Designed miniproteins, single chains, continued (3). Designs and how they scored, part 37

Each design is a single chain, and the fold is of that chain. pLDDT is the mean over its residues in the fold that is shown.

## One batch from the design tools (miniprotein)

Design m9342
Fold by ESMFold2-Fast:
Formats: sequence, C-alpha cells, structure tokens
Structure m9342 (fold): chain A 68 residues (1-68)
Amino acid sequence: SAAEEARKKGEEEYQKGLEAEKQGKYDEAVQHYDLAARYYREAGDYEKALEAEVNAGLLRIKVAVSKL
C-alpha cells in the first residue's frame, strides 16, 4: 500500500539520519530526519513523525549554538 511504502521510506531516512548523526554530520542528519518526518506523516504514523521532527529540531539548535 502507499502507506506501507511511505513508512518504509520514513524508516530508511530515519536510519540514514541516525548514521549521519553518529558520524558527526549534523546538517546531513537534519535533512534525513526532515525527510523521515514527511514520510511518516504520509504513512499516518504521527508518533514516528514527531520523533524525527524532535531529533531534527534538537540538532538544528546544536548546530546553531556550535557556530557561536
């Protein structure tokens, strides 16, 4: 189903976000978490979408603070 495809893409992007974050590639991790959140919303998985959104938001704050 379209929802299953969206969920799968969300999971793939979320895992890419985690891997980028683990490697210290924070801007790249944010992009992947943003994509994961979009796909999870398309799948109707609002809890996972919120988790991805929170991860992206926290990393945005971390990157912004690190430039001060």
Scores: mean pLDDT 88

Design m9343
Fold by ESMFold2-Fast:
Structure m9343 (fold): chain A 92 residues (1-92)
Amino acid sequence: SDVEKGIEALLAKDYETARKYFEKALEKDPNNIEAYLGLAYVYLLQGKFDEAFKYLKKAREIAEKNNDKVGLLDVKSLDTVLYNLTGEKPEW
């Protein structure tokens, strides 16, 4: 899948390729929480924290709308990582 290819690129530190695959996943399914989390990781690993928060907030919005408890757990896990790096607390 495009998400799997995005994750493979992310693990290889090919952030531009990872971004393109996660964006392709969103073209097919604009509610794909994994793709928004993948984009948040792409920007986080580059130190682009504002962009990382933007995509993380979008993942949270979709997970809350869909009552996706697993997606909410994944969002909270990444919120914790971002909080430890930036000192910014999530608004929950």
Scores: mean pLDDT 84

Design m9344
Fold by ESMFold2-Fast:
Structure m9344 (fold): chain A 59 residues (1-59)
Amino acid sequence: MLTDEQLEEIAKEVGVSKEQVRKALELFRKGKTLDEIAKELGISKETVERILQLAREKL
């Protein structure tokens, strides 16, 4: 699990809220596809991919 500080860093880099980063990671952990996550959060699939990539770098 990422810390609040790591979530804030990802949010700042991607240009989304910390809440959206947390939600994207939760949905991904539950087995949702990138398309489903993008649709639920109202962001692009590319943005979701970037969130997940940055999260992996911080783990």
Scores: mean pLDDT 82

Design m9345
Fold by ESMFold2-Fast:
Structure m9345 (fold): chain A 82 residues (1-82)
Amino acid sequence: SDLEQAQKWLEAAEIARKDGQEAIKTLKSSKDLLLGAKQARGLSDWAREQAAKSSPVVGQALLHLADVLDEMSDKMEEKAKK
């Protein structure tokens, strides 16, 4: 069901936020932070493409996941700057 799929993506967004925040705390090198940022951005782009092909309720959940991934990417890029 659409609600079940949307719930899955909202749970994925919460995991992405927790994992991203832990990575930002633990990663010390600019290289590792920039790699993490690139991976998060790639997943965000994928989620936005999937949202465009999804029902409105699933699409909103995927866009929320993309927004969280972009936030984590931005924070990793900021920490990578000296």
Scores: mean pLDDT 90

Design m9346
Fold by ESMFold2-Fast:
Structure m9346 (fold): chain A 80 residues (1-80)
Amino acid sequence: GRSELREELLKLIGEILRKIGEILDIEKEIEELKKKLEEAEGEEKEKLEKEIKELEEKKKELEEELEKLKEKMKELEEKL
C-alpha cells in the first residue's frame, strides 16, 4: 500500500543523503590536494595528480549511482 511505498521512499532518501555526503567529502579532499599540487614539483606533483584523478573517477561513479537513486525516487513518488 501507500505506507509501504513511503517506507521505501524514506530508505531511498537515506541512501541518497549518504551518497551526497560521500561526494561532498571527496570534493573537499580534491580541493585540499589541488592546493598542495600548486606548490608541488617533480614526483610529488605526479603523485598528487594521480590521487586527484582517482578521486575524480570515484566521485564520477558516486554521481552516476546518485542519479540512478534519484530516478528510482521519482518513480516511487509518482506511485504515491
Scores: mean pLDDT 85

Design m9347
Fold by ESMFold2-Fast:
Structure m9347 (fold): chain A 74 residues (1-74)
Amino acid sequence: MEKEELQREVDVAVEILALAVLRLSSRREGDEETARRAEEALRRVVELVKEGRYEEAIRLGREAIRELRERLGL
């Protein structure tokens, strides 16, 4: 699987978090705290990817996406 599938999962998580940050930052009535948390999560995921720690990056990305969905009521 392993590395190739992990890289794809990381790419998806990074894309989702980046889009969430962009949308929240551009919203007229956006939740600034939610945007900040998404930015911090994206930054941490990117750092882990740079270090080759894909499994940890995926776990953090999924946790961040779940928290983001809960905060946005999705």
Scores: mean pLDDT 73

Design m9348
Fold by ESMFold2-Fast:
Structure m9348 (fold): chain A 109 residues (1-109)
Amino acid sequence: SLAEALRGLAELFEKYGLPKEIVDLLRRMAEAAEKASGDPEAQSELIRTLRELGEVYLSLTPEQKEKFEKAVEEARKKYGLDITVEKAKYLNADGTVEDRAIATLRLLD
């Protein structure tokens, strides 16, 4: 399940020595995923935690980003969980430009 795959990734993040903030975020995401079926509040929390994952990724050091990529590769092989983070520029209606990270989550068959 998605929730089990996300818990497994959280354990891998902890094993690779990633910050507690990102480990806890994956655990929150797993709990939201477990409840998301038929619960609009859990669905909203899942979307929120996915956005937070992109933001936390941008705050990681180069060494932490390397550990993130290694943990994600192991999660992909072990759980079929694929997480990608892409940097995007957002143009707001007021003319300001914001750099945002877009996290995409896929559970492979």
Scores: mean pLDDT 82

Design m9349
Fold by ESMFold2-Fast:
Structure m9349 (fold): chain A 58 residues (1-58)
Amino acid sequence: VAAARARAAADPDSAQAQLALGAALLLAGDREEARAYFERAVALDPDNEGARGALDYL
């Protein structure tokens, strides 16, 4: 999670960085925090199937 969090902080406009942090948090069991980052990824890139699928899963 630490590496994904650092990348998301360094590039807050990157949908991929937000998606990666969301995925890492979901694997760590932090569903609520993961959801917020998946929502941010969708806001940055509404065509991102990974982020949309993650929100549907949550």
Scores: mean pLDDT 76

Design m9350
Fold by ESMFold2-Fast:
Structure m9350 (fold): chain A 100 residues (1-100)
Amino acid sequence: MEQIRKEIEVLIENFRELAETLSEDLKEEILAFLEELRALVESGAPTVEQIEALKERLQELTKKAMKEAVEKDDIMLLFRITVDSGGLLFALDRLRKLVE
């Protein structure tokens, strides 16, 4: 549990840094999502339903960010989005399995 929490904190920081390179509206949506994710992880008792809701929201935000990267012809940004979002999804799946 503690190890996954620390991994999620690192991934939150990476995704926050990535969000700074995106459009203002999308950046604000991602930062709000990351704050919700941080609060849930810090609560120490997330439910499966809360984790699944965050996974769905992350996938929607990832899709928007990837679309923006494609529109900018920014292949490096596209790869960063893929890696960072994939890492968060993997960590959330691991957390879900520990919650019961």
Scores: mean pLDDT 83

Design m9351
Fold by ESMFold2-Fast:
Structure m9351 (fold): chain A 96 residues (1-96)
Amino acid sequence: DEDDKILEENLKKHSPVSLAIYLLGKGRALARQGDYEKAKELYERALELLEKANASLIDLAEVYRQLGEVYRKLGDFERAEEYFKRAEELRREAEA
């Protein structure tokens, strides 16, 4: 969708965090519809944007948790465990 691409480009240039929030919302909607592969792609893009923007450890942990859930739904249990472990590590770091 060309309109979506223009919106994503504008958000990326002016607010990477706002683009990440938009992608997380879109990914959650797709996951609710059972489209876990597209949800995964959007969550991975959101994670990269949040990491580059030095987002809070709590926000990063939540995205890692969502990726773990999506990978589990896709049957990739090894990748799901890695993401859940990273989410737990980030939450512990945020409490320290």
Scores: mean pLDDT 83

Design m9352
Fold by ESMFold2-Fast:
Structure m9352 (fold): chain A 76 residues (1-76)
Amino acid sequence: MEYEKKIEELKKKGEFGKEYAEALLKLGEEYAKKGDYEKAIPLYREALEIAREKLGENDAAALNSEAKLREVELKM
């Protein structure tokens, strides 16, 4: 899975910013599309935390992570 490898590569570089948060969000979206909400939820939560910390609460990555998290929680 493309985003999974990208996340590992960013971790090795210590780059926990916008690109890392967006990669987590995209990986979570792929799991949610498969119906794997148990795997999608922690990825969305981590993406939200990183986006809020590094980019701010009103950044698109933070807002998208919040919306996706609420959507999948309603389907559980």
Scores: mean pLDDT 80

Design m9353
Fold by ESMFold2-Fast:
Structure m9353 (fold): chain A 58 residues (1-58)
Amino acid sequence: EEELTRAILAVAKKMQEKGVDRLSDEEIEEIAKELGVSPETVREAQDRLQAALAANRA
């Protein structure tokens, strides 16, 4: 889904900018509003990124 892909990229960028491995609920809501998607989509994007990061970083 295109919305999920955009959310994944936005979450990754925000995590890199802040130097964190997980975003707060407030950050998730901010990204969702900026992209015009549901917070559920942003949370799914974060979960997928966490799974990918866990595979690359022990």
Scores: mean pLDDT 77

Design m9354
Fold by ESMFold2-Fast:
Structure m9354 (fold): chain A 64 residues (1-64)
Amino acid sequence: SSDDAKAKKISEEELKKLLDEALKKEGVKTQQEKDKLKEALDKKIKESKEKTQQQREQLLQQQA
């Protein structure tokens, strides 16, 4: 559980690093492009977290 909590925080930091990498690869220079990429990543983070929680509960219910 402690490791899982830290892993989730690391995932969020990794997604932030991916944003910086995407900005470099795309060569985006405008703040608008950066904001759009950030919003897309934030949405992915939220969906990933919610999906993981739902999947765990579903599996537990199936085994119970």
Scores: mean pLDDT 65

Design m9355
Fold by ESMFold2-Fast:
Structure m9355 (fold): chain A 83 residues (1-83)
Amino acid sequence: MRERLEAEAELALVRMGLSITKQMLEKNKEVTEKDVEFVRKQLERAREIARRARALGDEALAREAEEVEEELRKLLEEIEKKL
């Protein structure tokens, strides 16, 4: 239970980071290498959360983490095109 709650909390933080980055890009339209590094770090975290969720047998959490990973991957492609 504790490991599941920690994974859920970590995924919530990754989702928050995704949302903040999207808002910053939409408002400022400026992209820096720091934004790329931040998104790459969140993408790695989402992948780790998906692996941990699968190891715990929480297929629903794993699926949610994989969805966040895909959103981060698309965001990374958009950011990299602006550099």
Scores: mean pLDDT 81

Design m9356
Fold by ESMFold2-Fast:
Structure m9356 (fold): chain A 79 residues (1-79)
Amino acid sequence: AASQLANINKLLSEAKSSVEEAKNASGAERAAAQLSIEIAIGLLQIQVGIAKISKDESTEAAAQAAVNEINSLLADLNS
């Protein structure tokens, strides 16, 4: 649980850094940053699945919140 939460927080921080990089990038650099964000979302969705199987409701909620936050940032980036 504690290690999973630390990993979720790390993935969220890395995704946020990629969002900031994408905002200041164009062309191939922006595309690469967007791909990094999408990979981070996928990894966070895996964390949701693991927490759900483990019946760890608080970790599942944290991972789902991180997915939702990054999806909102990605939508804003592409709007």
Scores: mean pLDDT 82

Design m9357
Fold by ESMFold2-Fast:
Structure m9357 (fold): chain A 60 residues (1-60)
Amino acid sequence: SLAEELERERRRRELARYIAEKLDEIAKDFVIELTKKGRLTEGGYQMLTPEEQELVEKVK
């Protein structure tokens, strides 16, 4: 039914947001760890988002 289809779409959007948030958390943790170990290359830094670059600047 239409109601079931709308419920599936709502749940799909919620799942997509959850996955995106978890991937963002994992990426930030990994970037911080690489920075602390001095293993983040210049090329790697340039591939980061502006938010991730700000994290590197705070942790260095």
Scores: mean pLDDT 80

Design m9358
Fold by ESMFold2-Fast:
Structure m9358 (fold): chain A 74 residues (1-74)
Amino acid sequence: SDQAKVDAMADSMMEAAGLPDSQWAKARDAARYNLLAKELAELDPSMSSAEIGEMVASLTLEELEARVAALRAA
């Protein structure tokens, strides 16, 4: 079930809490990239999933946030 997957993710994150801060930073960055990719897809539905994937792979978080902000302002 979806709840079991969420619980497994939470357990993984709790185990990671016993590890170096770098693992928490990576998890947060991944979550931010996923959120920005979703917002980008919603703001520009003409963009293909491949184009969004390329932007996520090539841009920094700051650059991707700026791109999303520019689309919101348009």
Scores: mean pLDDT 71

Design m9359
Fold by ESMFold2-Fast:
Structure m9359 (fold): chain A 70 residues (1-70)
Amino acid sequence: MPISELEVTRTLARMLASIVALEGRRRGLSDEEVKERVLEEIRRLIERLDLSEEERRAMLEAAREIAEEI
């Protein structure tokens, strides 16, 4: 199976979002606070990286998927 750069970016975003969510829950944050923290951290990462528009959309979508699982 060809792993595209977009798929790698999406997978990385999902992993980072999952780590942020897990840490938030361990700290005793509410589900709403965890969701906000996940989206905030991914947005900050996107701003710091020189990403294409397609990669930015992929990362935000992946983060949103993880946030919706909370």
Scores: mean pLDDT 78

Design m9360
Fold by ESMFold2-Fast:
Structure m9360 (fold): chain A 65 residues (1-65)
Amino acid sequence: MEKEELLKEFEKVLKEQRARLENNENELPSEEELKRLRELEERLLKHREELREEIEEIIKKLRAE
């Protein structure tokens, strides 16, 4: 199921970003990583109606950091 794979990939990226912030690695995501994030976010938004609560929770956690 593409939606499930997409959600897992987004969560993985979210966790990686959070870990970097916690570790104070002082590196910004590469341009390639930012493109990947934008693509994942765009694809998730297309499925927002069905994954609404899960997507909102993931995004909310990221923004709270």
Scores: mean pLDDT 67

Design m9361
Fold by ESMFold2-Fast:
Formats: structure tokens, sequence, C-alpha cells
Structure m9361 (fold): chain A 68 residues (1-68)
């Protein structure tokens, strides 16, 4: 099957991570469904799952790295 695409971002705060993931996911053309997870405090990540009309997936991951 097609390997999903992954777009990685780094953020200083959970709030910035949520914003970056949302902006990046919404900028993807041909998206038919976008699901954004709440901030995961244990992993330090926010993830969006983007489904395309052709059935392919893109994942957007923003990691929180304070002082980045």
Amino acid sequence: GPNPRVIERTADTPEEALRLVKETAEAIPGAVDISISPYDEELGEVVASVRHADGSWTFVVARVAPGA
C-alpha cells in the first residue's frame, strides 16, 4: 500500500505546535478529512491526520522542543 507522507515541524510550546499543525494540514490541497489530536504531554507532540480524495494519507507532526 502507499506509505503515508509525514511532515515534521518543531514548536516552542504546545499552543504553537497546535497552530503549526492546523495551518500545515489546512494548507494541503485535496484534503477531504482533517483530524487533529490534542497535545500529548508524554510524547511532546501534536499530530494531524489528513486523508486525501485518492485515499492516501499525510500526517503532520509538531514536536515541542522548548528553546528551539
Scores: mean pLDDT 80

Design m9362
Fold by ESMFold2-Fast:
Structure m9362 (fold): chain A 58 residues (1-58)
Amino acid sequence: SMALIEEAKRDLELGKELLEQGQGTAAAVAFHEARELAIEAGDEELKEEADKNLQLAL
């Protein structure tokens, strides 16, 4: 579970960097992966953060 949370956080950070670079499609993929990992880990706050960032990437 902690490993999944760490992976989700890394994907979330990568997605944010990609958004800053204007790579919306790549960012959306990273945020989607972060969301799925957060769901699997049961981390509702991390899932919500991924969802918010995914909306910005779309």
Scores: mean pLDDT 85

Design m9363
Fold by ESMFold2-Fast:
Formats: C-alpha cells, sequence, structure tokens
Structure m9363 (fold): chain A 74 residues (1-74)
C-alpha cells in the first residue's frame, strides 16, 4: 500500500502539473505534446486534445481539458 500510495501521489502530482500548464494552452497539439512530455498515457493525451480542439475560447479550452481528462478516466 505504501508503494501504491507513493505512485498514486506521483501520478496526481503529474496530473496537477499537466492541468496547470495545459490550462494556459489553447493549441490542442501543444496540450497533447505536454501530456506526453509529462508521461501521461496516450489515451489521456488524445482525449484532452480532442476536447481542447473543439473549444472556442480559453475558458472552453480549460473546460475541454477537464472533460478530456474525465473521458480518459483521469
Amino acid sequence: DAAAGARGQAARDRLLEFYERASKETDPEKVRELARELGLPDVVADQVAKFVAGAKSPEEARQGLVDGLHAAGA
């Protein structure tokens, strides 16, 4: 449990860093690159990029990021 807890915390820290950085991006390709750079699964990178690509404003891009993470199970 300690090792699983430590890996879980590291994964949460990576997701939080990704969200903080990606929420400032409106380019879905940059969001996808950032997700891969931070070692997130391809399904996460693909889903967030899809939702961000549909956004019409920075606020929608941020919402798309959240929706994409949720759709990917993250």
Scores: mean pLDDT 74

Design m9364
Fold by ESMFold2-Fast:
Structure m9364 (fold): chain A 69 residues (1-69)
Amino acid sequence: MLKEVLRKEAEESVEAVEKALPTIENLSPAEQSALLLLAANAVYNAELAGDEELKRRAEELLKEVREKI
């Protein structure tokens, strides 16, 4: 089911952003932009999947990425 695929994609994106966040200031501008897009896509996919908790986590990460760029 598409919804389950989107939830899994959002989870994987959230995990990737969480792992990269401590090093964000050491990333190139292109890598920082890629991380921002990954976080934004996680929010979108979590919302489409109907996972409110995952969406909340992704929104918090997107905010942190934006504050550090």
Scores: mean pLDDT 84

Design m9365
Fold by ESMFold2-Fast:
Structure m9365 (fold): chain A 56 residues (1-56)
Amino acid sequence: MEELLDRAIRMLEELLAKGYTLEQAAVKVAKRLLDEGVDITTASLITAEAYRRLAA
């Protein structure tokens, strides 16, 4: 769980650096996790937590 969260945070930071909004970046991170075989519930929870940490 923690490793996925750290990775999601890094992916959000990279997308923000490329000019995406936090909302756009979060959608892309969730899709990436799903593409890697992470289940939809875990992908949603991890992406939401990463979003919360960067938005705070």
Scores: mean pLDDT 80

Design m9366
Fold by ESMFold2-Fast:
Formats: structure tokens, C-alpha cells, sequence
Structure m9366 (fold): chain A 65 residues (1-65)
């Protein structure tokens, strides 16, 4: 999955909160999201645990296509 696809996925999940994570998403790959724990994403993107888990689950679904 490209960085652009990863960015679109996170933007869809975060909505209005996306702007706070935008700079942190530059250079993040799908593989990094798939290997990260929810806690890692919470710290990196400043999102809550539910949002972090949703990002990982959606990235897994896209990686299987």
C-alpha cells in the first residue's frame, strides 16, 4: 500500500482530527502500521486506542487485496 493510500485511510478514520496527524503520516508505510501496536500509533499520531485499532484493522484488510 502506498503512502497516499495510508494517508487516505487515516484521514477517513480521523476526520477532523486528521490535521493534527498530517505531518506525522509523511513517510509512514502500511507495513509500519501493520507491525505497530495500538499503543505505538496512539503515541505517534496522538489518537485514541479505538482509532489506533481501527487504523490497524483497515490497513490489514487493504493489505489482503
Amino acid sequence: MSPEETEKLVKEILGEKYSQAEKLLKGVTAEQILTATPEDLMALFRVDEEEAKKIIEEAKKLAEK
Scores: mean pLDDT 66

Design m9367
Fold by ESMFold2-Fast:
Structure m9367 (fold): chain A 58 residues (1-58)
Amino acid sequence: PSPEEGRGLGEAAALLGLASEEEARRIADYGTQGGDVAAAARELGSEGAADLARKMGL
């Protein structure tokens, strides 16, 4: 995913209550590095954010 997509996912997850603001920032940072954002969300314990990433094709 792109850095922009990672930030968008982080913001959406936080707004939907699927991740804390700190978790959302970490998800965005993983996206900036070109990492697997869904895997990062799972590692942080945010299964809801990981499911959202998968549905968005991230």
Scores: mean pLDDT 67

Design m9368
Fold by ESMFold2-Fast:
Structure m9368 (fold): chain A 72 residues (1-72)
Amino acid sequence: MLTDEEIEKKIEELLKKGKEYKERGDLEKAEEEYKKAEKLALENNKKIPEEIFEGSVELAVKKLEEAVRKVT
């Protein structure tokens, strides 16, 4: 299994990718990276970074707005 150090590094990498995709408007990819980071943190009993929470909320709002416009 990954060491605690490797896990923390992976979580940081995934957060960085998620933020980059979100800023570019790649909402699907951003969500995927944030979910990977959250899953990795949970599986290894690590505290979920606040950045995942904030990013996920912003993504949810954007996706909801897009979905409402699409299905109306």
Scores: mean pLDDT 75

Design m9369
Fold by ESMFold2-Fast:
Structure m9369 (fold): chain A 96 residues (1-96)
Amino acid sequence: DPELEELLEEAKREIDNATSEKALRVALDIFLMLAERFKDRDPEVAEKFRELAEYIRSRVSDEDFNGPMSPEELEELDRITEPALEMARLAARRLS
């Protein structure tokens, strides 16, 4: 699905370019959007994004993450995000 492939590329750019505080909000919004898109086509990928969204929600609810994210937290977010986007990108290509 070329539309999903475009969304995944844009998702990567938005997460990568977001400020530390906006990174959580951007990632949460993107993961929820992708979960909804893949729910209709690949439930397993959709579930993965729902898990990521829940992870971010839990972090945002923590007072320790009410300010800008530390470099370590941004690295953790990238580490978790990148494999899920890779999986989704492969699924999007198969769904073409």
Scores: mean pLDDT 74

Design m9370
Fold by ESMFold2-Fast:
Structure m9370 (fold): chain A 59 residues (1-59)
Amino acid sequence: HMKELIEEAKKNITDGMKKNLERLKEFYERALEGAKALNDTEGINFVEEQLKKIDELLK
């Protein structure tokens, strides 16, 4: 059944993308702690915006 194969492939691709986004989120969470330690307001704002975008994509 061709539709079934397409849906399985789509699911596998989506799962891979979510895993990459989760890794990227971990990276930015660590970067946020670093920026806070350096009192880097510009860096804090940048990283927080990236984390918001990632969280929206993971919904």
Scores: mean pLDDT 79

Design m9371
Fold by ESMFold2-Fast:
Structure m9371 (fold): chain A 78 residues (1-78)
Amino acid sequence: MDEESGLLYAGVGKVLESKGDYELAAEEYEKAGRLLEKVNPELAAEMYEKAAEAAEKAGDLERAEELRKKAEELREKA
């Protein structure tokens, strides 16, 4: 189920964040967002915001901006 899989990737992202592995944390949160888009767009937007924050901490400002834009678009649909 997409929601269950999305929550799993979100959990992995949190563990990676706690280890300071921000590049991988951003990747896992982005995967969570993609899986949640169809079933819970508000939660998907939250995941993209977390991915953006992790990308920012990793120094990838371009990716962070892209992910925040995606979160905004999803909130407009929710």
Scores: mean pLDDT 82

Design m9372
Fold by ESMFold2-Fast:
Structure m9372 (fold): chain A 85 residues (1-85)
Amino acid sequence: SAVEEIFALLEEVKALVERALELAKQGRFEEAMELLRRAEEVLKEAGELAQKHWDELTPEQKAEIYAKLAEILRLVAETQAIIDA
């Protein structure tokens, strides 16, 4: 289903950002930045699917998408802070 695809893409984004954070903590900034770029591309795909199917989503599913996005954005911010330090 479209909902399952959206959540799968968001989990992929989270996994990429978590790996980028790990690499950044190791001082592997170029590799971390490459994974952040890949995460941005997958996130754009997830956003396009979410917009296309938005009216088909329940309020609970919409809330879950927002919660997942907030988590991803927090991880991105943490990763960027380490790279920029």
Scores: mean pLDDT 89

Design m9373
Fold by ESMFold2-Fast:
Structure m9373 (fold): chain A 66 residues (1-66)
Amino acid sequence: MTEEEIAKKISEETGLSLEAALLAVKLVKEHPDWSEEELAERLTRETGATRLQALLAVQLARKLLK
């Protein structure tokens, strides 16, 4: 799957914008050593998403990138 295909699926599952979902994919790829909570906190700060939406987006990105 391309990063855009993963981001589209995350957007559909979480209600985040495509841009926010794409950022979740990039954060997971750039920071493989960060916890899901740390990635979600960063995504929330950058996009204004809720912590729950950000956490689900990060979890989905990690699952789909494996």
Scores: mean pLDDT 83

Design m9374
Fold by ESMFold2-Fast:
Order: structure tokens, then C-alpha cells, then sequence
Structure m9374 (fold): chain A 79 residues (1-79)
């Protein structure tokens, strides 16, 4: 399993924690949806890690892009 996948998992877990704290302070539908998307991403990452699924270069890039997209959405909500 590439070290990069563990780093992605850690980043997603940290961002999910921050989103859950933001939701406790001010609940919104947008935050709820973003939390759900992070939870789905974490589930997928855990399945890849646990099952030692070999990821190609394109597959790894797609996961990284997904995390970046979610991170940008998170930053927009914290404006």
C-alpha cells in the first residue's frame, strides 16, 4: 500500500473532524453534505488500504483530486 494513501486518509480524517466541529457551531445542509462526502471518501480509502488494492497512477491521481476538491469546498464554507 502506497504511503500516499495513508497521508490522504489522515488529511481526510482531519478535515472531517474540522467540518463536524463547524456543524456543531452552525448546522447547515451544505456542511452536512460535505461531511457525508468525506465519510464516503474515507470509507473508500479504508477499503483500498485494508484490501491492499493496487492503485494505478491515474487512480491515485483521481483520489488526490477528489481530496483537493473537497478541501476547496471546505475552505469556501469557512469564508
Amino acid sequence: VPEELYEMKELAEKMLEELKKAYEEKPSEELEKLIEEYEELLKELKEIIDNRIPLGEEESKELFERIKELEERHKKLLE
Scores: mean pLDDT 76

Design m9375
Fold by ESMFold2-Fast:
Structure m9375 (fold): chain A 114 residues (1-114)
Amino acid sequence: MAEELLREAARLIDEGDRAYKSGNYEEAVKLYEKAVELFEEALRLHPSATVYLNLAIAYLRLGEVYLKLGNYDEAIKAYQKAIEYADRALQLGDPSAEIVRERAKKLLEEAKKK
């Protein structure tokens, strides 16, 4: 069940990325929000560094699309969540979360200046 949630959430991230690249930012938000819900459900069923990393990535992408929409407060909250989940992935031994954490920190500071 958790593996099915992770696969479906990953597919939603890919669909959101395509919507984002085509400039359909409102659709990208909906797709990324659905992916977050599925990753949060997977986290409740089986906490792991991989699930925390996937949540960090999903929130990072939500922040980036909110920034494109001019929703700066929502972007700030999403980047803060991305940092929180990346920190948890690092604590559980996934060093790849460092790249996500640093990108989220940089974009958070940019969003605060808007």
Scores: mean pLDDT 88

Design m9376
Fold by ESMFold2-Fast:
Structure m9376 (fold): chain A 73 residues (1-73)
Amino acid sequence: MEKILEAIGTNAAGESVTARIPASKVEEVREALEKGDIDYIREKLGVEISPAADDETIRKLLEGIIWRYEREK
């Protein structure tokens, strides 16, 4: 089945937040991040993101997942 990429971080309030990306969507997520379209990532790309995560925390978590994925190629 599809590989899910996960990262766990902390929001500005010190709460744990999680982001999960389907591996098949990593390129689309990267493109949307480059455009700054966090709402599109949340709603359209099958990405699971903790509701407590702010946009800056989400950006950092997703960048970390993409970086890890690129290194594993």
Scores: mean pLDDT 76

Design m9377
Fold by ESMFold2-Fast:
Structure m9377 (fold): chain A 93 residues (1-93)
Amino acid sequence: MEKIAREALKKAEEMGIDPALAALIFSLVTGKSLEEVAKALGISPQTLKNRIKELEKKGYIKKSKDKIVINPKYAEQAKRLLDFILELLEKEK
């Protein structure tokens, strides 16, 4: 898990994706909590939560009750990262 999380974060950096958005996508793909993802990345869960809130304010994501919607402008980049994470998860089987 920690290895896959770091690989995903590195790929996000190469693609110009915000690390907090990358961590959120990783959480959604793996079913892991944001707290578990933050620990795998070696960052404070509070720091990650604050950065995700900032992404919402900037319009990168929208929260609706239990659903998180990524702004369509960033959906293609998010999909490429999602596909990469799924590929890494397949290799860990």
Scores: mean pLDDT 75

Design m9378
Fold by ESMFold2-Fast:
Structure m9378 (fold): chain A 77 residues (1-77)
Amino acid sequence: VKKIYLKVSPEADVKAIKERLSKDFPDAEVVIELVDPSTLHGFDRMEALKPDPDSDITLTVEEASKYAPGAKVYSGG
């Protein structure tokens, strides 16, 4: 099973994002991580915002943002 890992802001509607991505990527497992960069400093912030190495499908932040209206996307894979 191919995985898509997204890192999004805490106000994101995780269920709605998963539903939208599953419509376009029905054979992929969608994993969403909520990240608040304002609680993180320096290197820890950089590591938390880094793309997940286990993502099989990579979306650009611009592409991923279309699935997460009203939230910030930090990584699409």
Scores: mean pLDDT 77

